# Ledger of designs, part 81: designed miniproteins, single chains, continued (3)

Each design is a single chain, and the fold is of that chain. pLDDT is the mean over its residues in the fold that is shown.

## One batch from the design tools (miniprotein)

Design m10800
Fold by ESMFold2-Fast:
Structure m10800 (fold): chain A 73 residues (1-73)
Amino acid sequence: SLFEEARRTLFEMSAAIFESAGNLKLAELYRQLSRETDPEELAQIYEEIAELYEKEGNLDLAESYRRRAERIR
């Protein structure tokens, strides 16, 4: 679907931006999001992204990704 294609493109673009900024951990997680279709695996990746944002002090993004993990299950 166009929605799934747009979602993958967004995650791939985000991964490239994080890689260019030297944030290799976030870059790899966003690449995994662009490839993964299994809800349980997606939820785990969202939780890992949330943990990284929480460690960086970005609580709003951390909460957003935790809510995404909860909704996909």
Scores: mean pLDDT 82

Design m10801
Fold by ESMFold2-Fast:
Formats: sequence, C-alpha cells, structure tokens
Structure m10801 (fold): chain A 98 residues (1-98)
Amino acid sequence: AVELPAEVVERLERLERENESAPLEEQLRALAELLQELSGSPLVLGLALDREKGKVVAVLLDEEGFLEVTTRKEYIPELAVEEIDAPTLLEALARWLA
C-alpha cells in the first residue's frame, strides 16, 4: 500500500462531507470530477463511492490497473490508468456498484 498525499486525503474528506446527503448521481459526478483533477498523481488515479457507507473511498492505481478498493478487493475493469473521462468513469462505477 502507498501512503496518500495529505492534500489528496483532505480533498477526499471534503468530498465525503459535502456529498454525504447528496443523491447517488451527484456523488458519482463529484467523484468523476475529483478523479480528473487527481489523474496527474502517480499515487491516486481513482476514487470510488462506497454505497453501503455512503462515502467516497480511494482506489489505488498502478501500471496494471486498480490495486485496492477499501470497501472490497475488486477490480473495476472499465477504469484504466490511462486518460479517464467523467462519463466513462461514472458508467463504470455505476456498473460496479450495481
């Protein structure tokens, strides 16, 4: 496991607080937007929404794809370490959560 930069942790905690009562679609949209901002980071390229806890969780990505999801050890095959657009990320996360 790689330690997340403090700035990334702060952004995750902010997103979690601001979207705690938001509809699932808005939470996934905010997640996709944050992922695009963090896509330049070698340590955190993906974020996922924990449906059961109603919160955003970090997904560590490396050269082989998703390394770890905090809620469950699953690979989200539609999210690659390459350029991810918000619509593609939203669809992939929606399928994984369904």
Scores: mean pLDDT 47

Design m10802
Fold by ESMFold2-Fast:
Structure m10802 (fold): chain A 76 residues (1-76)
Amino acid sequence: MGMNLSEEIKNRIIELLRKPVLTRSDYLDIKTQIELLVKMGDLRYLPEIKAEIEKYKGDDPRAQQLLKLIDEYLSL
């Protein structure tokens, strides 16, 4: 278990979000990485991930499901 594992997960999510086109598999990978951050108790990166989704994929209907998921975790 590395000291910066949560930061590495956050960076992987952001790198995926910067792809010009995301497949359903890419969105599932992003969802899985978000759930890993929640399982680790490191919710501090969720607002940053939400902002990056809105910035790069705000026009993608599939990104709305990720935004809803993050909002559900932030409301806990």
Scores: mean pLDDT 78

Design m10803
Fold by ESMFold2-Fast:
Structure m10803 (fold): chain A 74 residues (1-74)
Amino acid sequence: SEEFEADVDAALAEIILAVTRLAIKHGKVDKEEFDRLFARAEELIDRIAPVDPETAQRLRKDLEEVRKQVEEAL
């Protein structure tokens, strides 16, 4: 079902964000790798948006915050 697929995509996006936050916390910042992970997260969020717009909006805000943290760590 589209709902199940959206839930899986949301879980994957959350894992990407969680791993990125941990990497920042431990000073392991690779801009090229993070740019790839962010692109993947954006793709997942865009797929979620038509099915679960509230979850997509929350994840998009979380992604923006993590992106700012990466920019500040560089």
Scores: mean pLDDT 86

Design m10804
Fold by ESMFold2-Fast:
Structure m10804 (fold): chain A 94 residues (1-94)
Amino acid sequence: MRKVGVRFTFELEEAKPATVSVFVDGSGEAEVEASSGEKKVARGGETAELDVPAAKTIEVEVRAEVEEGSDFVIRVAVHGAKVKKSKGEIEELE
């Protein structure tokens, strides 16, 4: 098993309540946490949705446990608010 952490930062044009959807393609599980404290767990092939309060910046941390030798993809989308800038930072966890 390989552990991967990714932090996504979204700067919004307006402070609006938004829904963040996270999809992990691959085997294992993903823990998803927004900086506002909302937390969900998605199992491989499942989408986790987080309702986040109105803020101009949304930060989402995704920690995924994936099988070695398998390809995996993490997709993150913000719904209900217009994204001005986005940034992703990858951290390899043990």
Scores: mean pLDDT 74

Design m10805
Fold by ESMFold2-Fast:
Structure m10805 (fold): chain A 97 residues (1-97)
Amino acid sequence: MRVNEEVRQKILERFDEWLRQQIEEGKLTERFADRVRRYFEEFLDNLIRRGVELESIKYQDFLSLFNSKFPWLSREEREELAKAFYDIFQEVLEEEK
């Protein structure tokens, strides 16, 4: 059984919880959260499909994703989203050690 598939599911679950909190706090609209969720799932699926080791992913990879997909956001907003994704990603990877 592949650890990568379990890690993917845990990352998405943790991210869905974070998105729910942001919507409840009025920081993100539901429409924007759905769009972010879709691009993040696409990003993870592409990494797994290409055989990229999840542990090799850096903060800069998430920042590049948001710079590409959400160029209309402020720099600060893109950095906050990238940090949130990276923190969730690192927490899940650390729990699987």
Scores: mean pLDDT 76

Design m10806
Fold by ESMFold2-Fast:
Structure m10806 (fold): chain A 87 residues (1-87)
Amino acid sequence: MGSEAASRAGSPGAAVAATAAEHYLNGDEQGIESGVRAAEALTGPKGGEYAREAAEHGRQGNWEKVGEAAMKASGDPEAGRAAAEGL
């Protein structure tokens, strides 16, 4: 696995959240669950919750709020930005 610092910079937490939101829009529950589990494995339970929250905002079509939630929840602006850009 990559270093935790590199992971928080964007890929695992932010990208997983963005991917979960995308899969949720497609109705792909397996993809969403896989993304949540990956976030939990890399960031812990909070990462999984963060991915689910991003998916919920995406389902509502509130991409602005997805980006804001990612930035706020990650505590890492780079990770939040990557999540918003991934959508």
Scores: mean pLDDT 56

Design m10807
Fold by ESMFold2-Fast:
Structure m10807 (fold): chain A 99 residues (1-99)
Amino acid sequence: MEEELARLQAEYAAWAAQNSARTEELLRRVETEGDRAAAEELIALVDETAALMRPGLHLRVRLAIERGELGPEALAELDAQLDAQVAATKAAIEAAAAK
C-alpha cells in the first residue's frame, strides 16, 4: 500500500509539473482579463487534478483505517471534503472570471 501510494503521488507530481505553466497562464488570464475560455480550461484542470489525487488520498486513508488511526467512515468524510474543496475552487475561478 505505501508503495502504491508513492507511485500515485509520483504520477500526480509529474502531471502537476507538466501542467504548472499552463495552470499559471490560465489563472493570469482569468484574474487579469476575465477570460471565460481560460476559466473553463482551469475548471477542467481542477477536475483532472482531483481525479488524479483521489486514489492516493484513498490509499492514505485506507492505511490509517487499517492501522486503527481512523474509523471506517473516514473514506466518506475524505470524499466529502475533497468534493467541497473542488467546488470552492471552481466557485473562486468563476468569481475571478466575473471580475
Scores: mean pLDDT 79

Design m10808
Fold by ESMFold2-Fast:
Structure m10808 (fold): chain A 75 residues (1-75)
Amino acid sequence: SALEEGEKLHEEGLELLKNKDYEGAIEKFTKSAEIFRKYDPQKAAESLLHAAHAYHKLGDTEKAQRLVEEALALL
């Protein structure tokens, strides 16, 4: 199901984030958020916040801020 796919992508993103693969983590979290947006806005927000953290670690504070604002709009 779409929800199962979203959960798997989020889990993969967390593993990449733990290994400091910030670019890989962002890709997984943004795909997870896209799946969850319609079905589970809280999980979509959680994935976007993790992607924002990864952008911040890469020094892209403007993209990090945009994802935080996007996540807050879902809550």
Scores: mean pLDDT 89

Design m10809
Fold by ESMFold2-Fast:
Structure m10809 (fold): chain A 103 residues (1-103)
Amino acid sequence: EEAERIGRTGAEGGARGAEAAEKGGEKKGGFWGSTAAGVAAVAAAAGAASGDAEVAAELAGKGGEGALELAKAGAEEAGEEGGKVALEAGEIAYEGGRRAAEL
């Protein structure tokens, strides 16, 4: 139950990041932002599946950190406008993972 709550919080961060990437209207930034948000969502889902709240918190936090790192790398490839979209998505996913890890 607790692992599911933690995983859901991380997954919501990933989903909001993906939505921000889509609404950004920039193809390269949207691709990198969605990919980064997906990393956070997959990590959160794996944590929830573990049934262990500590494992879920660790995976959600690391998933969010990985998402932000990937978004930063993708921003360099996406150019100025695409980079802003990718970073916004990565930052949303990171914040979701951080909040999940604090539960």
Scores: mean pLDDT 81

Design m10810
Fold by ESMFold2-Fast:
Structure m10810 (fold): chain A 89 residues (1-89)
Amino acid sequence: EAVAAAEADPAGTLAGLERSLEGAIEKARKLIEEGRKEEAIEFIRKALEDLDAAAELFEQVADAEMRAALLALLERAKRELEELLKEAE
């Protein structure tokens, strides 16, 4: 489904993923700012697991350019979430 969506609407898929990732980062940051560190840690860990699962799916995208773009967005989000996880610890 995700692979088919990326091939049918590459620009929309990238924009949708970017918005979703930004939302996850903002949620994690807000939990940390509110002093809800345990909730932030749990949220970030779940988000990182979801990113790893998404990366496995996106590795199957036939279009090399689209695959690279999707994986680059996931890698950027993963780095931001890992930094927030260190801050929450």
Scores: mean pLDDT 78

Design m10811
Fold by ESMFold2-Fast:
Structure m10811 (fold): chain A 89 residues (1-89)
Amino acid sequence: EERRELGIRAIGLVLRMIGAMLDKDYEAMKRDGEALIELAEQGGASPETLARLRELFDKAIDAFEKDGNLEEAAKYITEAIRLLGEALD
């Protein structure tokens, strides 16, 4: 029940974050990234995993906001999603 609920919420937040990225809404990206980190913590992710997720989201936002580099931002978001999936498994 709890893991299934966390997984569904994570998928929703990932889709919202992708939408925010397409809209260049960096504030929404930051909020959705923080919500994903909170879900990973609820799912039992280690402090090391949580720190890595934050690093990846920060790098994604920085690459996109400062350099307009969507490809680099997508790379970091993809790695964060993979790590989140592993943490919730």
Scores: mean pLDDT 78

Design m10812
Fold by ESMFold2-Fast:
Structure m10812 (fold): chain A 102 residues (1-102)
Amino acid sequence: KVAELVKQASESLEAAGDALRAGDYQSAAKHLREAADYLDQLADLVEPENPVAAEGLRKLAEGLRKMAEAAEKKDIDALQEELRKIQEAVAPVAEALKEALE
């Protein structure tokens, strides 16, 4: 279930990337905030078992909200590069958690 929420966050980040490529900065900001909300939910679920992972998820959510604000300012090239790094980081974590949770 934690792995499924990480996957949903990753898919939301992909949607944000697609919106950025289409020049839809407002949709990109929306999807980034949606991903941040999923990460906050993950942090709440993970906190009793792994408070370190929960802290990491909250920091990532904060970063995504900052990226959403910058996307509204249309500095898209730099934001898209950072978004790709985040998407790659989330995907391996989702797979590792999925294996652990079964």
Scores: mean pLDDT 72

Design m10813
Fold by ESMFold2-Fast:
Structure m10813 (fold): chain A 77 residues (1-77)
Amino acid sequence: SHSALTAHALAALAELDHPEAEGRLTAAQKIGELARSAPEALAPIRERAVARLTRLAEQDPDPRVREAAREALKALE
């Protein structure tokens, strides 16, 4: 449902701030998946997602997280 996808998007947005790299990696991948499959679910949070993913792509210590964030940003274009 639309409400379930929006809740999933909000949860993934929050998980981008996860203290563990695996949590941030999974969150970035989920946002990328939503951007490709259900972009309307991300519309209410798009600006916040872009800002957080840009920070991760440029500054995250884990190269896997940086790569996933770049792919999610590409999908959000």
Scores: mean pLDDT 86

Design m10814
Fold by ESMFold2-Fast:
Structure m10814 (fold): chain A 70 residues (1-70)
Amino acid sequence: SMDQQQRMQTMSTMTNDQIRDRVNVMIIDLRRNNADPSIINMVEDTGRMVDNGSDKSVVISRIQQVQDSI
């Protein structure tokens, strides 16, 4: 969708710190809503990928996969 494309483009301009902050907010929200542990683990793994300097496009793709799962 156009909203998905716009979101991806916005994230591509974000710093690693800003992406990490977004991931942290997602983890908090998922825990508050009693989301499935496998989804929470996927988001936490995404956070570790940011911390380890993984490629930004891979990180953004992972965030999209999580959002499509909730």
Scores: mean pLDDT 79

Design m10815
Fold by ESMFold2-Fast:
Structure m10815 (fold): chain A 74 residues (1-74)
Amino acid sequence: SAAFDAALEAMVELTGSPVVNREEGLAAARRAAEKLGIDPELAVEEFEKIAEGREYMTASEVAEAVREAIEKDK
């Protein structure tokens, strides 16, 4: 999906890793949203919810945050 591709690209550009911590994941979600023309703050809000209580996240979690942001940016 476009959200997954954008999330993976952002993670590779920022970290070079398939697994990110919260700070790296927030930056990746923001950048992925920017790539898709979505409000980056919506992606950050959705990622914060997904990241709660988690030490590590993958491209799937970043992509989920971006997909939720797309739904809310209507």
Scores: mean pLDDT 82

Design m10816
Fold by ESMFold2-Fast:
Structure m10816 (fold): chain A 74 residues (1-74)
Amino acid sequence: GKLTEQAREALRLYEEGKARGEDLASKATTGKSAAQATGYTLLAIGSSVQGELLAKEGEKTGDEEATELGRKAS
């Protein structure tokens, strides 16, 4: 369903933002590298917030898959 697809995408973006943000932050030696690390960190934070909201909506509608995927993103 649409909610499950949105929760799956939020989880994907969260995992990508977290992994790439952490990798770039550990290697940041220039302002450009630091800016890229910040961008991925913000992507992870935003996706985590979306995941939490989607999990709460899944709980209200009985969409167990969307709830689990959203919780994994948060």
Scores: mean pLDDT 80

Design m10817
Fold by ESMFold2-Fast:
Structure m10817 (fold): chain A 79 residues (1-79)
Amino acid sequence: SLEAAKEGLEVLKKLKELLAKAPVRPPSDEEIKKLAEALGVPVSVVREELAASEEVKEFTDEVIEEFKKAQEQLKKAKE
């Protein structure tokens, strides 16, 4: 429980830092792999924590939605 919470917090912290340095978009498989290597855990563990964490999932869903809205606005601008 404590170890799972600690890993979850580290993933959230790294994910927030990653997203702050990039345009609004979900993290890529390569970025998730780099986070897993930095944390010293397998990629599958990082993916499970991201899927299990309600806060991370909600944050990721919001990022995806904003990215889709941005693409729709770009398509309208080209028309």
Scores: mean pLDDT 59

Design m10818
Fold by ESMFold2-Fast:
Structure m10818 (fold): chain A 55 residues (1-55)
Amino acid sequence: SAEERIRALLDEEVRLTLEIMGLHIEDPNNPENQKRIEELAARADALAAERRALL
């Protein structure tokens, strides 16, 4: 159902947000961490777009 999918998307967005936060805390100036943050942020944006389409 749309509700189940929205819940799954929100759970994944939370996981990605926590990973991004951890990378910022660990070493915000590390270029590899910056690339990883960009990748995770892009994925989170894609999930948010999918969630909005289900609303």
Scores: mean pLDDT 84

Design m10819
Fold by ESMFold2-Fast:
Structure m10819 (fold): chain A 79 residues (1-79)
Amino acid sequence: DLASLDPEERLRLTAREIASGLMVGNAALEHEAENPEAAERARALLAEVEARIAADPRLTEEALERARAEIAALIEANR
C-alpha cells in the first residue's frame, strides 16, 4: 500500500496525483461556461493542490514542472 512504498515511489505517486488534480481542475475551468458549478469546485481543489505543493519540500520545482508538462499533454489529448 502507499504507506509501505519506498520514499521515491511514494513521491512519484504524489506528484502524479497532483498532476491529475491540476489536469481535472484546468479542464473544469476550460468548460466553465458549460458547468460553472464544476469550475467553482475545481478552483477550491486547485487551491488545495497548491497548498499540498507548498507543504511538501520533496516536490521540487523540477518535479512540478515535469508534472505540469504531463498535464498539458493530457489536456491536449483530451481535446
Scores: mean pLDDT 71

Design m10820
Fold by ESMFold2-Fast:
Structure m10820 (fold): chain A 58 residues (1-58)
Amino acid sequence: SVVVQNDRVEKLQVLGLSLEDAEALARMNADQARARLRVLAPTWDEQTLNDALSFVGL
């Protein structure tokens, strides 16, 4: 839903992602978002990725 996507976009921006990247990630499933976050935030370890995905509701 639009409400879920908007909440996810806002949370991804809080994590330091650009609006463009946050909007792209908000449309992805958990596996796709995890793979994309590894590229966009290569310094994040496995635990940080899991925490970020949980935070955005994936």
Scores: mean pLDDT 82

Design m10821
Fold by ESMFold2-Fast:
Structure m10821 (fold): chain A 55 residues (1-55)
Amino acid sequence: GEEAIEEARRLAAESTDPGLAAAMERLAQDLETVPFPDEVAREMLRRLLAAYGVE
C-alpha cells in the first residue's frame, strides 16, 4: 500500500547505507508497479531492514 511505499522512500532518503538505500528505492518502485497486499509489502520492507541489520 501507499504507507509501505512512503516508508521505503523515506528509508532510501535517510539511510546511511548505500546498499539499503538502493534496495528501498527499488522496493518502492516495485510496490508502485505491482499491487501487493499491504501485509506482503510490509513483510518485504521488514525483510530488507533485517538483511541490512536494522531491527
Scores: mean pLDDT 75

Design m10822
Fold by ESMFold2-Fast:
Structure m10822 (fold): chain A 73 residues (1-73)
Amino acid sequence: MKEKLEEIKKIVEEGKKNNDPISTYIRIAKIEGMTEEQIEKLKEWLEKRNIDPEKFYDTLLNMIDYKLEKVNS
C-alpha cells in the first residue's frame, strides 16, 4: 500500500508539472488495478467534465499525503 501511494504521488506531481490531469487520472486508475474497459469509461467521463487542473492536483496530493501519514504512523 505505501509503495503504491508513493507511486501515485509521483504520477500526480509529474502530471501537475506537465499540466495533464486526464492522463494523470488514467495512470492512477491503472495502478489501482482498473481494467482497460473501466479506464476507457473513466476517460470518457473525465473528457465530459470541466476539470480545474490546479484544484485537481492539490486535492489529490492532499488525499495522498493524508493516506501516507496514516500508513507511516
Scores: mean pLDDT 73

Design m10823
Fold by ESMFold2-Fast:
Formats: structure tokens, C-alpha cells, sequence
Structure m10823 (fold): chain A 60 residues (1-60)
């Protein structure tokens, strides 16, 4: 599975979660994973979600 496919799957799995819960989920998956494509996908999506969370908090 490619990095992009993993990101798409993660977005579907976490769509009903809060941004904070998505970040925690990705952090747990990253810690447990040994696959390079999974690790890269988790890092990329976690960075994106962390930025979104900071932007959301600044707008509140």
C-alpha cells in the first residue's frame, strides 16, 4: 500500500474523530508501526492535523 493510499484510509477511519483524537490515534499508530510507508503517512497526516488544530484554536 502506498503512502497516499494509507493517508486516504486513515482519513476515512478518523473522519468522525475530533482533531485532537485524530492526532492521538496517529501518534499511537506511529509508535506501533515498523513499515516505512505507514510511518511517513502518519507523520504527514499528523503534521497536517496539528496545523489545523492550532489554526482552529487561534480562531476561537
Amino acid sequence: MSKDEIIEKLKEETKDMSLEDQILYLSDRLRASKDKNEVDAYIELMRERTRELQEQRERE
Scores: mean pLDDT 79

Design m10824
Fold by ESMFold2-Fast:
Structure m10824 (fold): chain A 83 residues (1-83)
Amino acid sequence: SALAEELEKLAEELREAALAGDVEAARKKGEEIVDLIRRNRQEIVDYLESQGYSREEAEEAVERAIERAREETEKAVAYAEKL
C-alpha cells in the first residue's frame, strides 16, 4: 500500500539519520512517522474494522502504533547520541 511504502521510506530515513549520528534528523524523522500515522488514522481504523476488529480495538491499535513509533525513535536517537 502507499501508506506502507511511505512508512518504510521514513523508517529507512530514520535509520540513516541514526547511523550518521544526526540526532536532530532522527528526531525529525520520528515525528514525521508519528504524524503520518495520525494523518492516516481513519484509513488504518477502517482497514482494521474490515479485518474484524471493533472500532475501539482499531483505535487502540493506532495508539499502540504511535507509542511504538515513539519508542523506536527514542532508541534511534540514543544510538545516534553514542556516535
Scores: mean pLDDT 86

Design m10825
Fold by ESMFold2-Fast:
Structure m10825 (fold): chain A 89 residues (1-89)
Amino acid sequence: MKAKEEAMLKKVRELAEKVVEAGNKNNVDEAILKLREIQKIVDEAIEEGASKEFIEEVAKILLEAAKKIKNKEVKAGVEELAKIILSKV
């Protein structure tokens, strides 16, 4: 994996942790904003020719985050974003 993709994955992990925190506090609006930031990172990475491995790792990070979320709406939103991201591979 390229160093730039590794840096983007680190940012995605940090944002995913914030989504888990917001979801577990029932702050749905904050969780949605952080999910939109993840989507933007992925869209920019795809435009720059991101690897299939990068896309699959982002989806894995999101699915692992979803397992930790207690809020059903936020959990469903994270799982849906992971499916959308995987559809681009």
Scores: mean pLDDT 85

Design m10826
Fold by ESMFold2-Fast:
Structure m10826 (fold): chain A 85 residues (1-85)
Amino acid sequence: MAVEEVGSLSDEELERVIETLAEAARSEDPALAALAARALAMLSVVLRELGREELAERAREAAREADEALAEEAERQAREGLAKE
């Protein structure tokens, strides 16, 4: 995953990414909403790895608000991926 690219983004840029994904997670398109919720959950794990704890928590909350079960599964997959890469 683009961990290095995420690490190079400013807090303002990361906040915009989180807001954009949170909006997509509320989409009327269930496929788009599911992809956005998964992306938010994965992003929260990456942000926590990079020490961006407040942004990680915002992304995690947005993902769980959209789909809690999907967010938990995506967090688990992202955490496993980071540990093995």
Scores: mean pLDDT 78

Design m10827
Fold by ESMFold2-Fast:
Structure m10827 (fold): chain A 74 residues (1-74)
Amino acid sequence: SAEERARATKDNPFAHAQAYLEAGRPDEALEAAETAYKVAPDNPRVLQLLADIYEKAGREEKAKEYREKAESLM
C-alpha cells in the first residue's frame, strides 16, 4: 500500500525524523522534520514531532512553541 511504501522509503522525511529521534540523533531528526514541515506546515503531527525533537535537544522554548501550535490546530 501507499502507507507501507511511504513508511519504508528514504523519501519519507517524517519517518526519518522519528527514527533519528529514537536513535538519539536530534540534529538529523530536525533536518528531516524541517523537510516534513515545508510540505505540511499546519499538520499537527508534524508540529508535534518538531516539539518532541526540540525537547530531546534541550530547547524547551521551541518545544513549547511547536506543541502549542499543534494543540491550536487540533
Scores: mean pLDDT 77

Design m10828
Fold by ESMFold2-Fast:
Structure m10828 (fold): chain A 90 residues (1-90)
Amino acid sequence: GPAEEAAIQAGRDAGGKVSKEGYRHAVEATRAALAGNDAESAYHGRKALEEMEKAGSTGVQASNAAGATFDAAWRELGAPKGGGPVGAGL
């Protein structure tokens, strides 16, 4: 949907390659963080990075793309201001 497309574009604008699977893991990491499930959030955060790298991002590009995708997912799910990828265990 439009939010998924916007999040993928944000990751691409950050210089990374963002797949649908990478976005899906970023959303699940954000949901887990909002539920207080830090271990689950970290698991999905790692999977998001792996999918960005698999799509052809370098380490820095993968990290930037994941961060931008997490920020978009955090905003989509109505998470508190001041949270984000660092708070989500990324």
Scores: mean pLDDT 67

Design m10829
Fold by ESMFold2-Fast:
Structure m10829 (fold): chain A 115 residues (1-115)
Amino acid sequence: SSIDKKYKQIEDLFKKFDQLLQEAEKAIQQGDSDGAVKLLQQAMDTLGEILKLVKEVVKDPSEIETLGAFTAFFLQKAQEAVKKGDYDTALSYLKQAKKYFQQMKKKAKDAFKKS
């Protein structure tokens, strides 16, 4: 179905997001500020694509959108910390972003089973 295709697109975007966060973490650990900033921006863009698709397939996306907003907030704070050369703070914010993203992913998958 068209909904099943969108679920697959969201799952593929979840994998892309996880990969971008792993690459961003490595860039931060290596002191690659420019690389980290670009990877964090790509992660935020990917999160935006996920949230757009979730709104199309989930009847009440409000909890998923809230968890997505927290994920975006901490990614933005990580990027700001990288730009300031505060890599320890950036890694701390990235850890918070990962936490909220895992909660968001769980809620989205639970919603897909009900649809």
Scores: mean pLDDT 90

Design m10830
Fold by ESMFold2-Fast:
Structure m10830 (fold): chain A 80 residues (1-80)
Amino acid sequence: MSIEEVVEVAERVLEIAKTMDEEEQTRLLRGVATMIISFLKEQGYTEKAQQFQQKLDQAKTPEELEQVVKEGIEFLKSLS
């Protein structure tokens, strides 16, 4: 999976999550955040992946999870 593919999937999930209830938003956003973190680890961005993992572990609301995903997307876009 390329950076572009990860960004496309993450942006798609953000859009879909807006149409879901809070429980489903939480699952989708947590899943995509985990995908971004795993991708960063695979690409060697270990420190950045660890930072996002800490933010994800501390996130308790859909809004906080959305912020983690958006920050992850922004970081990935900075690499392209």
Scores: mean pLDDT 85

Design m10831
Fold by ESMFold2-Fast:
Formats: structure tokens, C-alpha cells, sequence
Structure m10831 (fold): chain A 65 residues (1-65)
């Protein structure tokens, strides 16, 4: 399935490995299919729709609280 929408989060103080784990956990908790990439303090969430990407991004922020 083609991931045509993306949301990029910048979380200061996080490393790429921790962000990748948070993104995967958020995707599992929301049940939304996404492609997740992390580099430095940046987490990119790719999904079929912007609403799907935003749902996972919101859960990442909730988990990072």
C-alpha cells in the first residue's frame, strides 16, 4: 500500500532509536498502518492518509509525555 501522507515530529532530547521505538508502539496502540523513519531528533510517520499519520503522531506525543 502506498504511503502518500507524512508527518514529521521533532522531539528534542530523544535519539533516533528511542523515537523509532515510540513510533512503532504508537502504531501498534492505534492499530494504524504506517511507515516509520527516525533520524536524530526527527521522527517521520508515513501513512495512506494525513488523518492516519496525525493519529499516530498524537499517540507518539502522548507516550513521550
Amino acid sequence: MEMTSEVTLVLPGYDAEKLLELGKKAAERTGVEVEIEAEGERLTIKAETLDNASTVAREVYRLAQ
Scores: mean pLDDT 81

Design m10832
Fold by ESMFold2-Fast:
Structure m10832 (fold): chain A 78 residues (1-78)
Amino acid sequence: MKEQLEKAKQEITRLAEQNGGTVDSYVLNEKSRTIGLSVTFASEENIDAFVDALERAGFRILDRVVRGTQADLVVQAP
């Protein structure tokens, strides 16, 4: 549902900021409850911390592509 994905999006944004990153874009898929996102960090180590934080928050990482300090992720909302 859009409302649940919007809450998930807010949580993802919060976790990215707490780990020194900025979310550049989101792609929401309500049918599969997945969120595609692009995030940029100050360092590559912050990407691993962010992914760990997402998993602790109940998100499932479906895909992860890293390009230096930028990451493209597909996550399934809890």
Scores: mean pLDDT 83

Design m10833
Fold by ESMFold2-Fast:
Structure m10833 (fold): chain A 72 residues (1-72)
Amino acid sequence: DENIKKIEEGIEIYIEESGPESIAKAQEIAKEAYEEIEKNLTEEDLKKLKEIEEKFTPKLRAAREKVAAARA
């Protein structure tokens, strides 16, 4: 759980420092990593992972919109 939170925080920092292409790349990498982890998760861990995805998806969307607005 704590390790997943650390990864989430790392991705947020990366998104803030990177351009929109880097954001898309980070999202793709995160998705692949989550799919691999999901194969080995218990039901409880799977619920936690879904909560993180739901929490992170709006942040990624907001970051993309913010970058787009800054370029306009």
Scores: mean pLDDT 62

Design m10834
Fold by ESMFold2-Fast:
Structure m10834 (fold): chain A 80 residues (1-80)
Amino acid sequence: SKIQEIIDAIKAATTEEEFKEQLGKAVREMLKLENLSDVRKASIDVILAVKERKASQEMIGYAQRALGEVIREVKERLEK
């Protein structure tokens, strides 16, 4: 899937800029999902990828905030 390709790219990212770029791509793809369960699963997979690359606590926090906003936005969209 497109999200899986992005998760693999997050794992391969070597710089903070590459990490943020790939996280942004993941956010954009997740916003297109029509099922809250799929968004939550993708969010978990992204956070696990971030932790696997031993990202700093600041980067983990950045990812958690971005993914939390995506979950909120998709939930609001699907509840309308």
Scores: mean pLDDT 80

